Designed miniproteins, single chains, continued (5). Designs and how they scored, part 90

Each design is a single chain, and the fold is of that chain. pLDDT is the mean over its residues in the fold that is shown.

## One batch from the design tools (miniprotein)

Design m19135
Fold by ESMFold2-Fast:
Structure m19135 (fold): chain A 89 residues (1-89)
Amino acid sequence: MAPRAASEEAQKAMDEALKAAMEAMKVAKGKDLLRAIGLALRVIGESTESWLKKKRGDKEGAEKAEKRLIETSKEVTKESKELYEKSSK
């Protein structure tokens, strides 16, 4: 099995953020669609950084990156929901 990139908490936060960004992408148009795509890419980037830190054996860096991934995922979830509401009205 592929190694998990994140803790259960970070994985749940990331999954919720990506789901919210995908829902926003379904209804957003033009600049708002590009914003929704950018939000999804931001979560993917933070997840990749966390995985690379773990791969290198940097325990402190991996822990900091995981906390940043959780915070970024919460922010992306909030912004994606705001884009969804804006695009649905």
Scores: mean pLDDT 78

Design m19136
Fold by ESMFold2-Fast:
Structure m19136 (fold): chain A 104 residues (1-104)
Amino acid sequence: SDKDRAMEAFDRFRARVNALVAATWDAARQRLVNEILDAVKYGLEKLAEINPKGTLRLVERHLAELEAATTVEEQLAVADRLAGEIHMKARELGITIDELLKAA
């Protein structure tokens, strides 16, 4: 399904971001990034239930941007943009920050 493809694309995105953060040798940063990505995953799952095709396109676009980025700064900026977009769309649907954090 489009929802399953969106979640697979997000898993690839998450793996790439985790590899980048691991390369910094900063365990506290790695932990915080993992907690943020867990919250993003929850919001993404809810968005994919409502608009699976649009959510798939959103994640695939950010994955392509991440793969095209050549510096760690650019790659982390892509992760921030995806997280921000998911957060804003989740808020529009009445999904609270509390609910996102409880799922992390």
Scores: mean pLDDT 75

Design m19137
Fold by ESMFold2-Fast:
Structure m19137 (fold): chain A 98 residues (1-98)
Amino acid sequence: MKLSRRQRKAAILWAAFRGELITDANYEELAEKLGVSVETVRELRREIERATGLNLSEFALLPMMSYLGLVDEEAVRRRVLEALGLTEEDLREAERIL
């Protein structure tokens, strides 16, 4: 199935929240699942980071930071979705695709 740009962004964001965007192997696996090049995954990651002002590698730390009282994980997630024009439904669809 050919994924839209919106679906690809949601999938990359979902992978980032899961801590699956840290290593080169994670990029290769995600690229294969999305049917795109690793370069496309890296380009979309940079676009998300520019839109949100956040480093996607740090999203894997959100549960720990929330537990320590340093951030509100739900508030960060909401802000990221709003900055990208995405919804929780887009993330649920990404989970089904990945």
Scores: mean pLDDT 78

Design m19138
Fold by ESMFold2-Fast:
Structure m19138 (fold): chain A 101 residues (1-101)
Amino acid sequence: TPLLEKIKELEAKLAEKLAKAKSLLEALKLLLEGLKELYELVKPYLSEEEAKELEENIEEMERLIKELEAGKISEEEAKKRFSELLKKIGEIIHKTLERLE
């Protein structure tokens, strides 16, 4: 599927950028940007409810990054919360991709 090829290209680019990240903050910002690019690719295949849920989780990730940058949360807490948001986003994308098989 052309969509799956584009996702693989984004994953490869993100992996290369993450390998060069020098801090957790830089890595989380790169993950967020990669996720926004992934969202734009899958958006035409999402229901209104799925799109809204993805947007809300992305906004929460942006807030976590800002709180980490401001020193309001620990790196350990940021990793934990970011991982939980990634799991939720992954579940939505997985369900969407299953409908395209």
Scores: mean pLDDT 82

Design m19139
Fold by ESMFold2-Fast:
Structure m19139 (fold): chain A 82 residues (1-82)
Amino acid sequence: SASAALVAEAEALAAKNPGKGELEAVIKLLKALGKKYNIDVSEAIKAVEEGYKNKNFEEGYKKAEEILKKELAPLLEEREKE
């Protein structure tokens, strides 16, 4: 699925750029996702930023993924409701 692939790519990009660059790259990718699907990614960005501050980056990513799945679910449901 396209949504799962984008989330996985955000996690992979974060792993490549440790520290500040990692956070910046993930936020940039989340903003691109929000623009592409016209969804609000502010809560997902907050989750990643909070995870970074608390050294719980993995928890932040999991929370962001849950938020993104919830926001994208209506777009997928309208095409599978046949």
Scores: mean pLDDT 69

Design m19140
Fold by ESMFold2-Fast:
Structure m19140 (fold): chain A 64 residues (1-64)
Amino acid sequence: SKEEKLAEALLQHRGDVEALTEALIKYAGLDPGTARVAARALDQLPEEQLPEAAKSLVKYAENR
């Protein structure tokens, strides 16, 4: 699923804001500006919170 792919990308690209930004554009459908801000915030989250954050982002992006 998109949520699963995004969560995996967030875990694999910890500390790489540009890679996180690209994953958010690709899997969550966020615009580049919003994706970059979200990537910076997600990079500061504990790993345990990333799957839920990914699910929330995909859900809300799809409902826009």
Scores: mean pLDDT 79

Design m19141
Fold by ESMFold2-Fast:
Structure m19141 (fold): chain A 80 residues (1-80)
Amino acid sequence: MEELTRQVAEAILATAPGLSASVAEEVARLLVEDFERNGYVSTEAATRAIKLLMDAGVSVDQAMAAVSAGIRVIIEHRRK
């Protein structure tokens, strides 16, 4: 696994306590792969990530916060 995907998964887990590591990793991979393909995280990928977190029992507000935290990690990684 690429280091970026791990960092994104860690940010998601920090925002959504009680989420399984496997789900956080799946969401992180979705966001990172979309970013690598397009140079940005698309609204489609962000929406799918939010839905995956909600399906895992995360509230909509917490899912949005977790996805936002993951995207922030991706942006910070590319600026450095």
Scores: mean pLDDT 82

Design m19142
Fold by ESMFold2-Fast:
Structure m19142 (fold): chain A 62 residues (1-62)
Amino acid sequence: MDEQVRRALVHIEFRVKHMGSDIENVAKREAKKLGISVKEFGERIRKLFPHPTEAGKKVIAL
């Protein structure tokens, strides 16, 4: 699960930064692919990344 969460966050960061995608919509889709809630996805990001990126912080705040 942890490696899948890391890959999902990298994918969100890429889409938000380079493709102008809405972070909430991308985070919801990635959480659904992982079979978890957006809230659980944010909590897992917070545990895995002591210093999350701007995109990671926004997912945690959802």
Scores: mean pLDDT 79

Design m19143
Fold by ESMFold2-Fast:
Structure m19143 (fold): chain A 73 residues (1-73)
Amino acid sequence: SPVQEELREAAEYYAQVARQLQQSDPEVAQVYQELSDRLREISELDDPAEAQRRADAALREAQARLDELRKKK
C-alpha cells in the first residue's frame, strides 16, 4: 500500500533526524527516535486507513512532546 510505504519512508527519515541530533540535543533526538519506531510499527498494519489515523496521532503526540521540550529550554 502507498500509505504503508510512505510511513516506512517517514520512519527512516525521523530515525536519521534522531541520529543527527543525538550529540547536540539527546532529549529531542529521543522523541524523533520514538516517533520513528512508532511509524515503523504502524506501517505493518493491514488497514491503510487505520495506519493513517494512528500515524496522525503519533505525529501529534511527538509534536506536543517537542513543544514541551522547547518550553523547558
Scores: mean pLDDT 86

Design m19144
Fold by ESMFold2-Fast:
Structure m19144 (fold): chain A 81 residues (1-81)
Amino acid sequence: MEALERETEELIRELEELSEEIRRADPSQFPALLQRVGELEARLIALGDRLKAQGERGQALIQRLQEAAAKLQAVLKEKLG
């Protein structure tokens, strides 16, 4: 469980960092940033499946990941329309 908590914290940090990069980015950077969004989404799905196996403890971590992902999605809508 501790390893999954650590991995969850790292993914949240990466989602938050990417959100800030997108907010500051110029249009020439968007193709690379969108590729990174796809990579993090794949990792989010894989980690979410593993966290589901942990019951209620995993559910709390899933909620934190969903909150971070929602913030990233909001920034994407603001910058890209």
Scores: mean pLDDT 83

Design m19145
Fold by ESMFold2-Fast:
Structure m19145 (fold): chain A 61 residues (1-61)
Amino acid sequence: LTVEEALEAAKASGAAPDAELLGARLVSDPGQPSYWLLLTSDGHLYAVDAETGELLARAEL
């Protein structure tokens, strides 16, 4: 997935529809699936699977 597709997946999973992307990082650990780490203007951090778009984790900041 692109960062744009990952942001749309986060919005589908409960991020505010008008949330803006403040920061993004692709995380790839050996032996683990890659995921996007997204910081959004709604004050949340989302981890989104880079292949499936599945929301893996959400943290409130």
Scores: mean pLDDT 76

Design m19146
Fold by ESMFold2-Fast:
Structure m19146 (fold): chain A 91 residues (1-91)
Amino acid sequence: EAEKLEKEIEELVKRASEAAQKAVQGSPEEAREQAKELERYAEEIRRLGEEAKKVDKEVGRKGFTYAGVAEAEARRIRELTEERERELKEE
């Protein structure tokens, strides 16, 4: 059922946002771990999007969009974490 899949996708998006927030507020090591979690959430969102596509193409597309955003955020967190470590060393 599309409604159930959409709700599961939205829950994962919320958890992805929480992981991203923890990455920004935490240590560089915590940020790296949260980026891994964010990547895992992105993969799960994409999987749910594939399932949703079989029932409702619009919900499926929404899932793929959210997965792409989460993947981009994970990459950005990794880049920012490396920059934070460099800045701390250059102080």
Scores: mean pLDDT 81

Design m19147
Fold by ESMFold2-Fast:
Formats: C-alpha cells, sequence, structure tokens
Structure m19147 (fold): chain A 72 residues (1-72)
C-alpha cells in the first residue's frame, strides 16, 4: 500500500512538472500527451528533449523520467 502511494505521488509530481512546462514547451506538451496515451517510451524521449532545450531543469527531467520508469 505505502509503496503504491509513493509511486502515485511521484507520478502526480511528474504530471504537475510536465503540465507547467507544457504552457511554454512543445516537447513537454508532447511528453504529456504521450504519458496520457501510456506511451512511456515516447514520453521519456520528449522529456529528454525538453531538458536538452533547457525547458526542464536536470532535476525536473530526472523526477519525470524516474516516475515514468516506475510505471513501465
Amino acid sequence: MKEKLEKEIEEALALMVLSIASKFSEEAREALEALRAKDYERAKEYVKRAAEKGDLSEGEAELVLRALELRE
């Protein structure tokens, strides 16, 4: 139960980060759409691209990638 709650919290934080970034980043928007479609591999690719462009910080990108790996 508690481990599942921790995964849900990390996923909620990842969605929040991507939702905020999607207001100004096309790559973050694509990642959010891929996540909603449960295409975790494609979501990871767009998160990495958003970080490469500087639309996400390294810490934000790591948070999102970690949450996606836990849901795969």
Scores: mean pLDDT 77

Design m19148
Fold by ESMFold2-Fast:
Structure m19148 (fold): chain A 91 residues (1-91)
Amino acid sequence: MTEAEEVDYLAALAEEIGRHEGREERGRELAERIRAGDPAAFAELEELVAEAEKRYSDEELLEILIRAARRAGAPEESFERFERAKERALE
């Protein structure tokens, strides 16, 4: 993954966590700052991910990660693998 692809993924992750929490505007603002290379935004994303890990189940977190990867343009094959892993975790 290139640095640009990593930044796009991290920005997408901020947007999807914000959306899941009902704070879409905060997610968008954080994503814009991440794309601008604001080091404070990367620290805020780390805190946001840590809070999501405490608050949500592994299943919910995986769903957020899948949506972020999809938004960042990851191949569909990756989503099928994540969906299968999620189904196995539920059984």
Scores: mean pLDDT 73

Design m19149
Fold by ESMFold2-Fast:
Structure m19149 (fold): chain A 68 residues (1-68)
Amino acid sequence: LSRAEVERIVRAAITLLKDHGFSREVVRAFLLAEAPQLSEAAVDRLIDLIEAGASEEEVAEALLRLVA
């Protein structure tokens, strides 16, 4: 994944979970579809960060580390 793709994915995930109020299951399915190399545990960690109020930049850096 490029940095621009990571930033797009993260923004979409935050919007789905925080702005539209979709469930963790829907956001997990979205993240696994966009980044299929991630484990379910890694995706759950990203969702936990978003729920904890981490910034878009913090979540993007976490995703970049997980796909390295």
Scores: mean pLDDT 84

Design m19150
Fold by ESMFold2-Fast:
Structure m19150 (fold): chain A 69 residues (1-69)
Amino acid sequence: MKFEIELKKADELLKQGKEVEALRRKTFAYILKGKYDEAIKVAEELKRIDPSYEQILKTVENIKKIKEK
């Protein structure tokens, strides 16, 4: 599964107004690719739209801390 294809799909969802779904897909795509800084930025945007997603942001920050040790 190609990372670039998943980002393109997420951008298409954004154009369709499916912003929460698009940002969720981007966050997980960046995590799976090991791009934790990018995942954190997208998760912060997701939290700004819906504060209930704060736990996803915390999870990504913790994964980065463990993996960059």
Scores: mean pLDDT 78

Design m19151
Fold by ESMFold2-Fast:
Structure m19151 (fold): chain A 68 residues (1-68)
Amino acid sequence: SLEEALELVRELAERAGLPEEALERVIQSIKDGDLATGLAGIRDLGEAAGDPELARRAAELLRSHWTS
């Protein structure tokens, strides 16, 4: 679900030490339907957090929301 994807994005941001303003921009891209920007943000966040598996899970939940 979208809610689950956003929760994982927040978890990745905390692990990466991302500023709240930068996190809000990623979330806004997702809410605006800018899937390409949102997915790229999640990927970069996974790398920064050292948890690419969690980032892949968040991306999968987001893609599932758009295909439902």
Scores: mean pLDDT 80

Design m19152
Fold by ESMFold2-Fast:
Structure m19152 (fold): chain A 75 residues (1-75)
Amino acid sequence: SEAAYEEGRRMSTEELRERVLALVEEANAHPERADELHAEISALVRGALEAGNLTEEQLRELARELGVDPSWLLA
């Protein structure tokens, strides 16, 4: 989503982490929405990364905390 991408561009690393964790919890509660929520997570992360608000090291740390590959956060 363009809106999620633009939101990600304005987020701090802390705000992004909280938002991504909330979306992952929502996906666990509603597996039927997992693809939609993954797309939102990916857009937010790409926005933050492109804006320079998230470093590659911070991306790897977030992926490690979530138990996923960093590539999953960008898919």
Scores: mean pLDDT 85

Design m19153
Fold by ESMFold2-Fast:
Structure m19153 (fold): chain A 86 residues (1-86)
Amino acid sequence: MEEARKLILEALKELNKTEEIPHEELLEIIGLALSTLGSLFAGDKEGAAEDLKRLAERLKEVAEKTGNEKLKELAEKLKELAEELA
């Protein structure tokens, strides 16, 4: 699933450009992204789907709070991939 990895990395890059994210929330999202990537590398589709869904929801919350439309689009794409993997 190279597409999932690419979207996660794009989301992390966009997140890093977003100025108004609390440090604690940023670390939590990075942790979820790393967990998702680990599941994908291990071939654990079920674990990856669960982590992707959680990651997408957290990114959507940040996007709504910050008004970042690109993060919102990336969150929606990650949610769609989670549903495809489940």
Scores: mean pLDDT 79

Design m19154
Fold by ESMFold2-Fast:
Structure m19154 (fold): chain A 84 residues (1-84)
Amino acid sequence: MAADEARFRAAAEELRRALAEVGELLAAETDPARRAAAEARLEALLPTVEEAQKAAAAGDYARAAALFEEAAERARALAEELRA
């Protein structure tokens, strides 16, 4: 239990940092097509984030952590694409 909660908190923090980085890069993006594609990819993360929050609310921290880890990885990939 405690280990799953710690993993969940770490995963949530990683997602928060990745999303903040994407937000900074998106604010600097001058190409409307790249910005629109990035916004669509951020919206595609919402169902995963929603399911993670639902799992956490139910006390399933292991599942919540895994879903937030997946979302964080996708957010980091998006940040890398925005830097290119």
Scores: mean pLDDT 85

Design m19155
Fold by ESMFold2-Fast:
Structure m19155 (fold): chain A 100 residues (1-100)
Amino acid sequence: SIQNQVQSVMNNQINQMTQSFNDMKSQVDGSDPQDFVYVDISINNQVNQIIGTIIQTMMSLNNHSTLGELNSDPSVQNIMSQIVSQINQQQNDMINDFRN
């Protein structure tokens, strides 16, 4: 199913994001406000990349050639919103973990 394929892609991307986050933590001083800005930007960039990959995957699986066609497909709207919500939660958890 589309849900299973998207979930697989999301899980892979989240694992890569977690590895990148751990690598980043090894290079920054959490007491420096500029390092918090760096972490926030890096996480946001990774989230955007993950969302882009998911959109491309959903377009491919539904044989859509444009984002407009994907957005007009009611079968993907709820799946997309759920996945984006899960990614945003992971982003918030990582940022909060770093700032503690």
Scores: mean pLDDT 69

Design m19156
Fold by ESMFold2-Fast:
Structure m19156 (fold): chain A 70 residues (1-70)
Amino acid sequence: ITFNAEALELAKQAGIDLETLQELARGKLSRELVEPTKQFQKVAGLSVDGIAGEATMKYLASHITVKPSD
């Protein structure tokens, strides 16, 4: 999974690395992802519940690109 520059910038703002962002985009639900999910939801302006649900996954899906930006 590759993300555009805006999604990567929000991940940096949330203190989330690319690997964690990819796990969120896959809809992986684990206790370790709760805190990163909350931080991402907070900076993305989503409801902060710590669950990578429909809104969070839809946001990430809209920022997936066929090519990584430089």
Scores: mean pLDDT 70

Design m19157
Fold by ESMFold2-Fast:
Structure m19157 (fold): chain A 72 residues (1-72)
Amino acid sequence: SLSKLLENIAKLAEEGDVDLARVFAAIAYSLAKKMGLPEEVISKLQEAIDALTAGNVEEAIRKLKEAAELSK
């Protein structure tokens, strides 16, 4: 499920694998858009990607977990 994918991406970021977390977050964003998921989920994913790019890892983890919760 998308929720489990997003939880796993958050775990990668928590473990310090920020580059992999960013790649998988971008893939999840593309999938969410193609699947027509709610704009709220897409917005949280964009915020997570922006936070990862800016080096705000804790913010990115929060946004990924929020997106995962909305995807249940």
Scores: mean pLDDT 86

Design m19158
Fold by ESMFold2-Fast:
Structure m19158 (fold): chain A 61 residues (1-61)
Amino acid sequence: KIDEFIKSLSDIAKKILKETGVEDENSPLTGRAQAIHDEFLKKAKELGIDPKELYEKIKSL
């Protein structure tokens, strides 16, 4: 489920998350990074995934 979602992410989205060093849903971001962050948070909730687990998985890429 998480792995399937990560595979669907664009290379740009993965790169932005790695570069911003976001830890969880409370991490302050600006501009496009904030928009990407909000979209992942929303998608994670739809799938019943903890946002922290999602970010940790992306960090391991």
Scores: mean pLDDT 62

Design m19159
Fold by ESMFold2-Fast:
Structure m19159 (fold): chain A 79 residues (1-79)
Amino acid sequence: MKAKEEAELAQLDAEYAAALKEIANHPNPAELKADAQAILALREKRRAEIEARRARAGMSPAQRKGEEYILQLLEEAIA
């Protein structure tokens, strides 16, 4: 449902904002850079999945096939 998807995106944004605030308060934020990048990559992947799911609901059949191709390319890029 739309409300659930919006809540998921809001939760991801809140978690990312909290992580950034925690990093900013660390004595040496550079030491946490690798951990921050890993968390960001995971959140971006999940956000892209939710957005792709929403896009497919409103797409024409031709657009859906194009989106499936893009999702396959994204999976290959992550591997």
Scores: mean pLDDT 63

Design m19160
Fold by ESMFold2-Fast:
Structure m19160 (fold): chain A 79 residues (1-79)
Amino acid sequence: SSEREALFARYRPLLPPGLWAVARQLLGAQDLSLEVLELVLEFLARQTDLARAMEALFAALSVGDDLERVREILARYAD
């Protein structure tokens, strides 16, 4: 949808190019709500540790389209 593409476009300049490429591919392949997509992209944009950001991304993908469970799993990767 145009809203999904707008979300990706908004976060593209906020992520390191390598992290953005992986996140765009993996999140774009999942049937995720806009709320879950924005939550994950916002979390990744705030990370300074690339390895932790990647682990958090894969953990969120393992949960799928469950906003509260994604929020809980991402909190484990917050400092």
Scores: mean pLDDT 86

Design m19161
Fold by ESMFold2-Fast:
Structure m19161 (fold): chain A 55 residues (1-55)
Amino acid sequence: MAATEEQIRNAAKAAADLGLSPEQGGQLLRRFGGAESMSLEEAAAAVEAAVKELG
């Protein structure tokens, strides 16, 4: 993944706090978290995994 673990974790926290879907969290990571080279599916999966790890 092009994004750092910290960027993924920050996107996951934002997604959880705002009630975003994994797909919406993946878009957030791609646009603001330095993961613009990742596919939306990869970014969404990373955010979903990180949200699960936070809980």
Scores: mean pLDDT 73

Design m19162
Fold by ESMFold2-Fast:
Structure m19162 (fold): chain A 79 residues (1-79)
Amino acid sequence: VEAAITAATDELAATLSPEQQAALQALHDRILELLRAGASPAEVAAAASDLAQAQPDPETRSVLHALVGRYNDIIAAAA
């Protein structure tokens, strides 16, 4: 699961600015931190969605929502 989330993050980061990459990496790190702390998949999804929605830049927000979507797909496939 963690390796798949990291791979999705790296794929999304490939064409992004340094500032967008930093925001994407922060979301990735938070998802992994919550999963390692034993948060439920639903709690992680809610926290990740909240962080994505709080992003003021629309382009960066769109990329963060894309990672949240990939996270949800990865978790559904792992269940």
Scores: mean pLDDT 81

Design m19163
Fold by ESMFold2-Fast:
Structure m19163 (fold): chain A 62 residues (1-62)
Amino acid sequence: DKAEELRQWILDFKKEKKLSLDEFNKILDEAVEKVELEGIGEVADSDEKAEKFKKTLEELAK
């Protein structure tokens, strides 16, 4: 359920920021690297990881 909630948040984020697919993928890859995840699938392993990932996406999309 946490992974599903996070997935929905990420999709809503892309829509709200009006990002192109290329811009969105670049921001996702950068956020995964900055949060030191093995991949995007790991972001929902803990609330702390999910929160850091969300914050990083918001910062990168400014």
Scores: mean pLDDT 73

Design m19164
Fold by ESMFold2-Fast:
Structure m19164 (fold): chain A 68 residues (1-68)
Amino acid sequence: SAAAEEEAKRKELQERAKELKKKAESKGYKATITPIDLDTVLLVLEKGNERIILVGTVDEIEEFINSL
């Protein structure tokens, strides 16, 4: 059961990462979001000469992207 719960959390994080990538791309950024852990992601955003790299919880990264 524990392994099934972890797999479900990983899938949820991957789907959230896909949606956040789409949101960032809709704002004109090239976005890469890589899950590191069950709740933590690496965000790389690029736009022209601007490059932003952040590591945080998926909730923190979502708040950041929503503020763009």
Scores: mean pLDDT 83

Design m19165
Fold by ESMFold2-Fast:
Structure m19165 (fold): chain A 97 residues (1-97)
Amino acid sequence: GAEEAGEAAERGGREAAKYSIEGGTGSSAAAGGVSGIGGSAGGLVAKRAGTEEAARRAGEETRRSGESAWYASGYNEGGKKAREAGERGGREAEEAA
């Protein structure tokens, strides 16, 4: 339900931030971290709201977060893993909603 979807989005956002930071340096790592944090925050909001609609929106934000992290990293390996984490979190959030 909405709680599981929110947790999936939060987890995906955190992983996207982690991989962006691990794969980047300087401003690329910072930009990727910010993008991942956004997805994580969305997941928390969805979990608190307790609605499937909010959970679906959080899933979309988590996906976008991972894509933004990959772009911010200059398409390096860490950014690619961040994108994959965001996609996974977004998919799991949509499936759980």
Scores: mean pLDDT 65

Design m19166
Fold by ESMFold2-Fast:
Structure m19166 (fold): chain A 117 residues (1-117)
Amino acid sequence: SMREEFEQLLNDLKETLDDVIKTAEETGSIPVVQFVTFQLQLAALTAEALRIKSSESKEEAIELLEKAIDTLEANIERLREFRAKAPDSLKPDLDTLIKFEEATREYLKEMLEELKK
């Protein structure tokens, strides 16, 4: 179902964040492949959110978008906590990941407001 696919994307995004943080802690860098994977997963989440908005009931779409926003907010908090302890060399890459999450969150919030119209 679209719900199961969307919830799987949220879980995949959390797992990718875990991998990014672990690799950064172990190596002192974020590999380009992990960075790109994270961007692609956020893009996929946005695409599925658009499908949910157009295909599902208003109530189900609202519930799923609120879950996605909560997930992105938790990810942003976790990235900010890691950034505070990270070497200065990692901070620009972490700032970029935070901005990607924030941009996706704001877009989903706009979709949520439009649904509540």
Scores: mean pLDDT 87

Design m19167
Fold by ESMFold2-Fast:
Structure m19167 (fold): chain A 79 residues (1-79)
Amino acid sequence: MSVTVEGVGDEGLKKIREAVAAGATEITIVDDLRAGLAEARALGLSEEQAREAARQYLEQLKAQLEARGIKTTVEIREK
C-alpha cells in the first residue's frame, strides 16, 4: 500500500509510524520546511542552518524507512 504524509511534525511522524505498523510498502513525504524553520527560529538558529538541518532530517528519515524495505519519496515544497 502507498501512503502520503504532509508535514513531518508530531502528526506527520504519527502517520508515518501508523503506516509502517500497517505494512506500508511505499511512503511519500511532502514537507514545506515551515514547521522546521519555525522551530529552528525559536532555538535561535539562522534560516540557512534551519533549512540544512530540516533537509538532513528528512534525508535520514528516508534512509531509515528504505532500510526497512519501504520505498520512500521526499518532496520539499518551500513557500
Scores: mean pLDDT 77

Design m19168
Fold by ESMFold2-Fast:
Structure m19168 (fold): chain A 56 residues (1-56)
Amino acid sequence: SMKELEEKRKEIVEKMKELLKTQSSEQVSLEMREPAAEASRATPNKSDLAVGASTS
């Protein structure tokens, strides 16, 4: 019985950790996008090119 309870607890902790990771990842991704501007400039930004050459 103790083993079952421990296993269930581990599963819950894992699930919670995954949920936390997902939320944290989303937030970090948004902030990390800023420093990626340098890398973005090296690559021909399709979005920027479309806006510049588009009817925008």
Scores: mean pLDDT 59

Design m19169
Fold by ESMFold2-Fast:
Structure m19169 (fold): chain A 87 residues (1-87)
Amino acid sequence: SEQALFEAMDIIENKLRQLVEQGLITQAEADRAAGHFWTRAKIDNLDVTSIEKAAQEVIDRLSTVVNDSVVASFKAALDEAIAVIKR
C-alpha cells in the first residue's frame, strides 16, 4: 500500500540521515540513494519485485563508495523496509 511505502521510506531516510550525521556518507549520496529507491518503486506500480530490485541497485551503488560495514548497516534497514511493504 502507499502507507506501507511511506513507512518503508521513513526507515530508509532515517538510516541515511544517521549515516550522514555520523560522517559515513555525504548528503548527496544519501539523496541519490533515496531518490533511486523512490523512482524505481513508483515507476513499477509499487510491486514487491520492483522494490526488491531497487533495494539491490541502491546496495550495489553504495558498495562502490562506502565500506562493507556501512553497506551491511544500510542493508539491514532496507530489509526492514521491504518487510513493511510485504505486509
Scores: mean pLDDT 75

Design m19170
Fold by ESMFold2-Fast:
Structure m19170 (fold): chain A 107 residues (1-107)
Amino acid sequence: MTREERREHLERLAEEIAEKWKMKPEQVERLRELLLKALEAIENKDEKTLEEIAEQLGVSVETVKRIVYDENFTVEDFEEALKKALAEAAKRGPAEALRLIGRILDV
């Protein structure tokens, strides 16, 4: 994939997640911004920014890299990654699970 094709993939993925989850416009814009920043961070080999984006999305850095690199990455793949992250957070306590849920849904 070219840079432009990856950008189009990320825009489409953000729109598909937003439609399935019935997200507010503010949440859609935040998701779009985070995914596009992830592409730029990968291009610049900025691991610190990738870690910050992964934390804000509630997934692992490996999942963020897969979102950007895997043209076949779907809404269902994103949901499975979130379920796994939430299950691991729940083992650490209810507050951590709520914190992860809030990162995608909070303004």
Scores: mean pLDDT 75

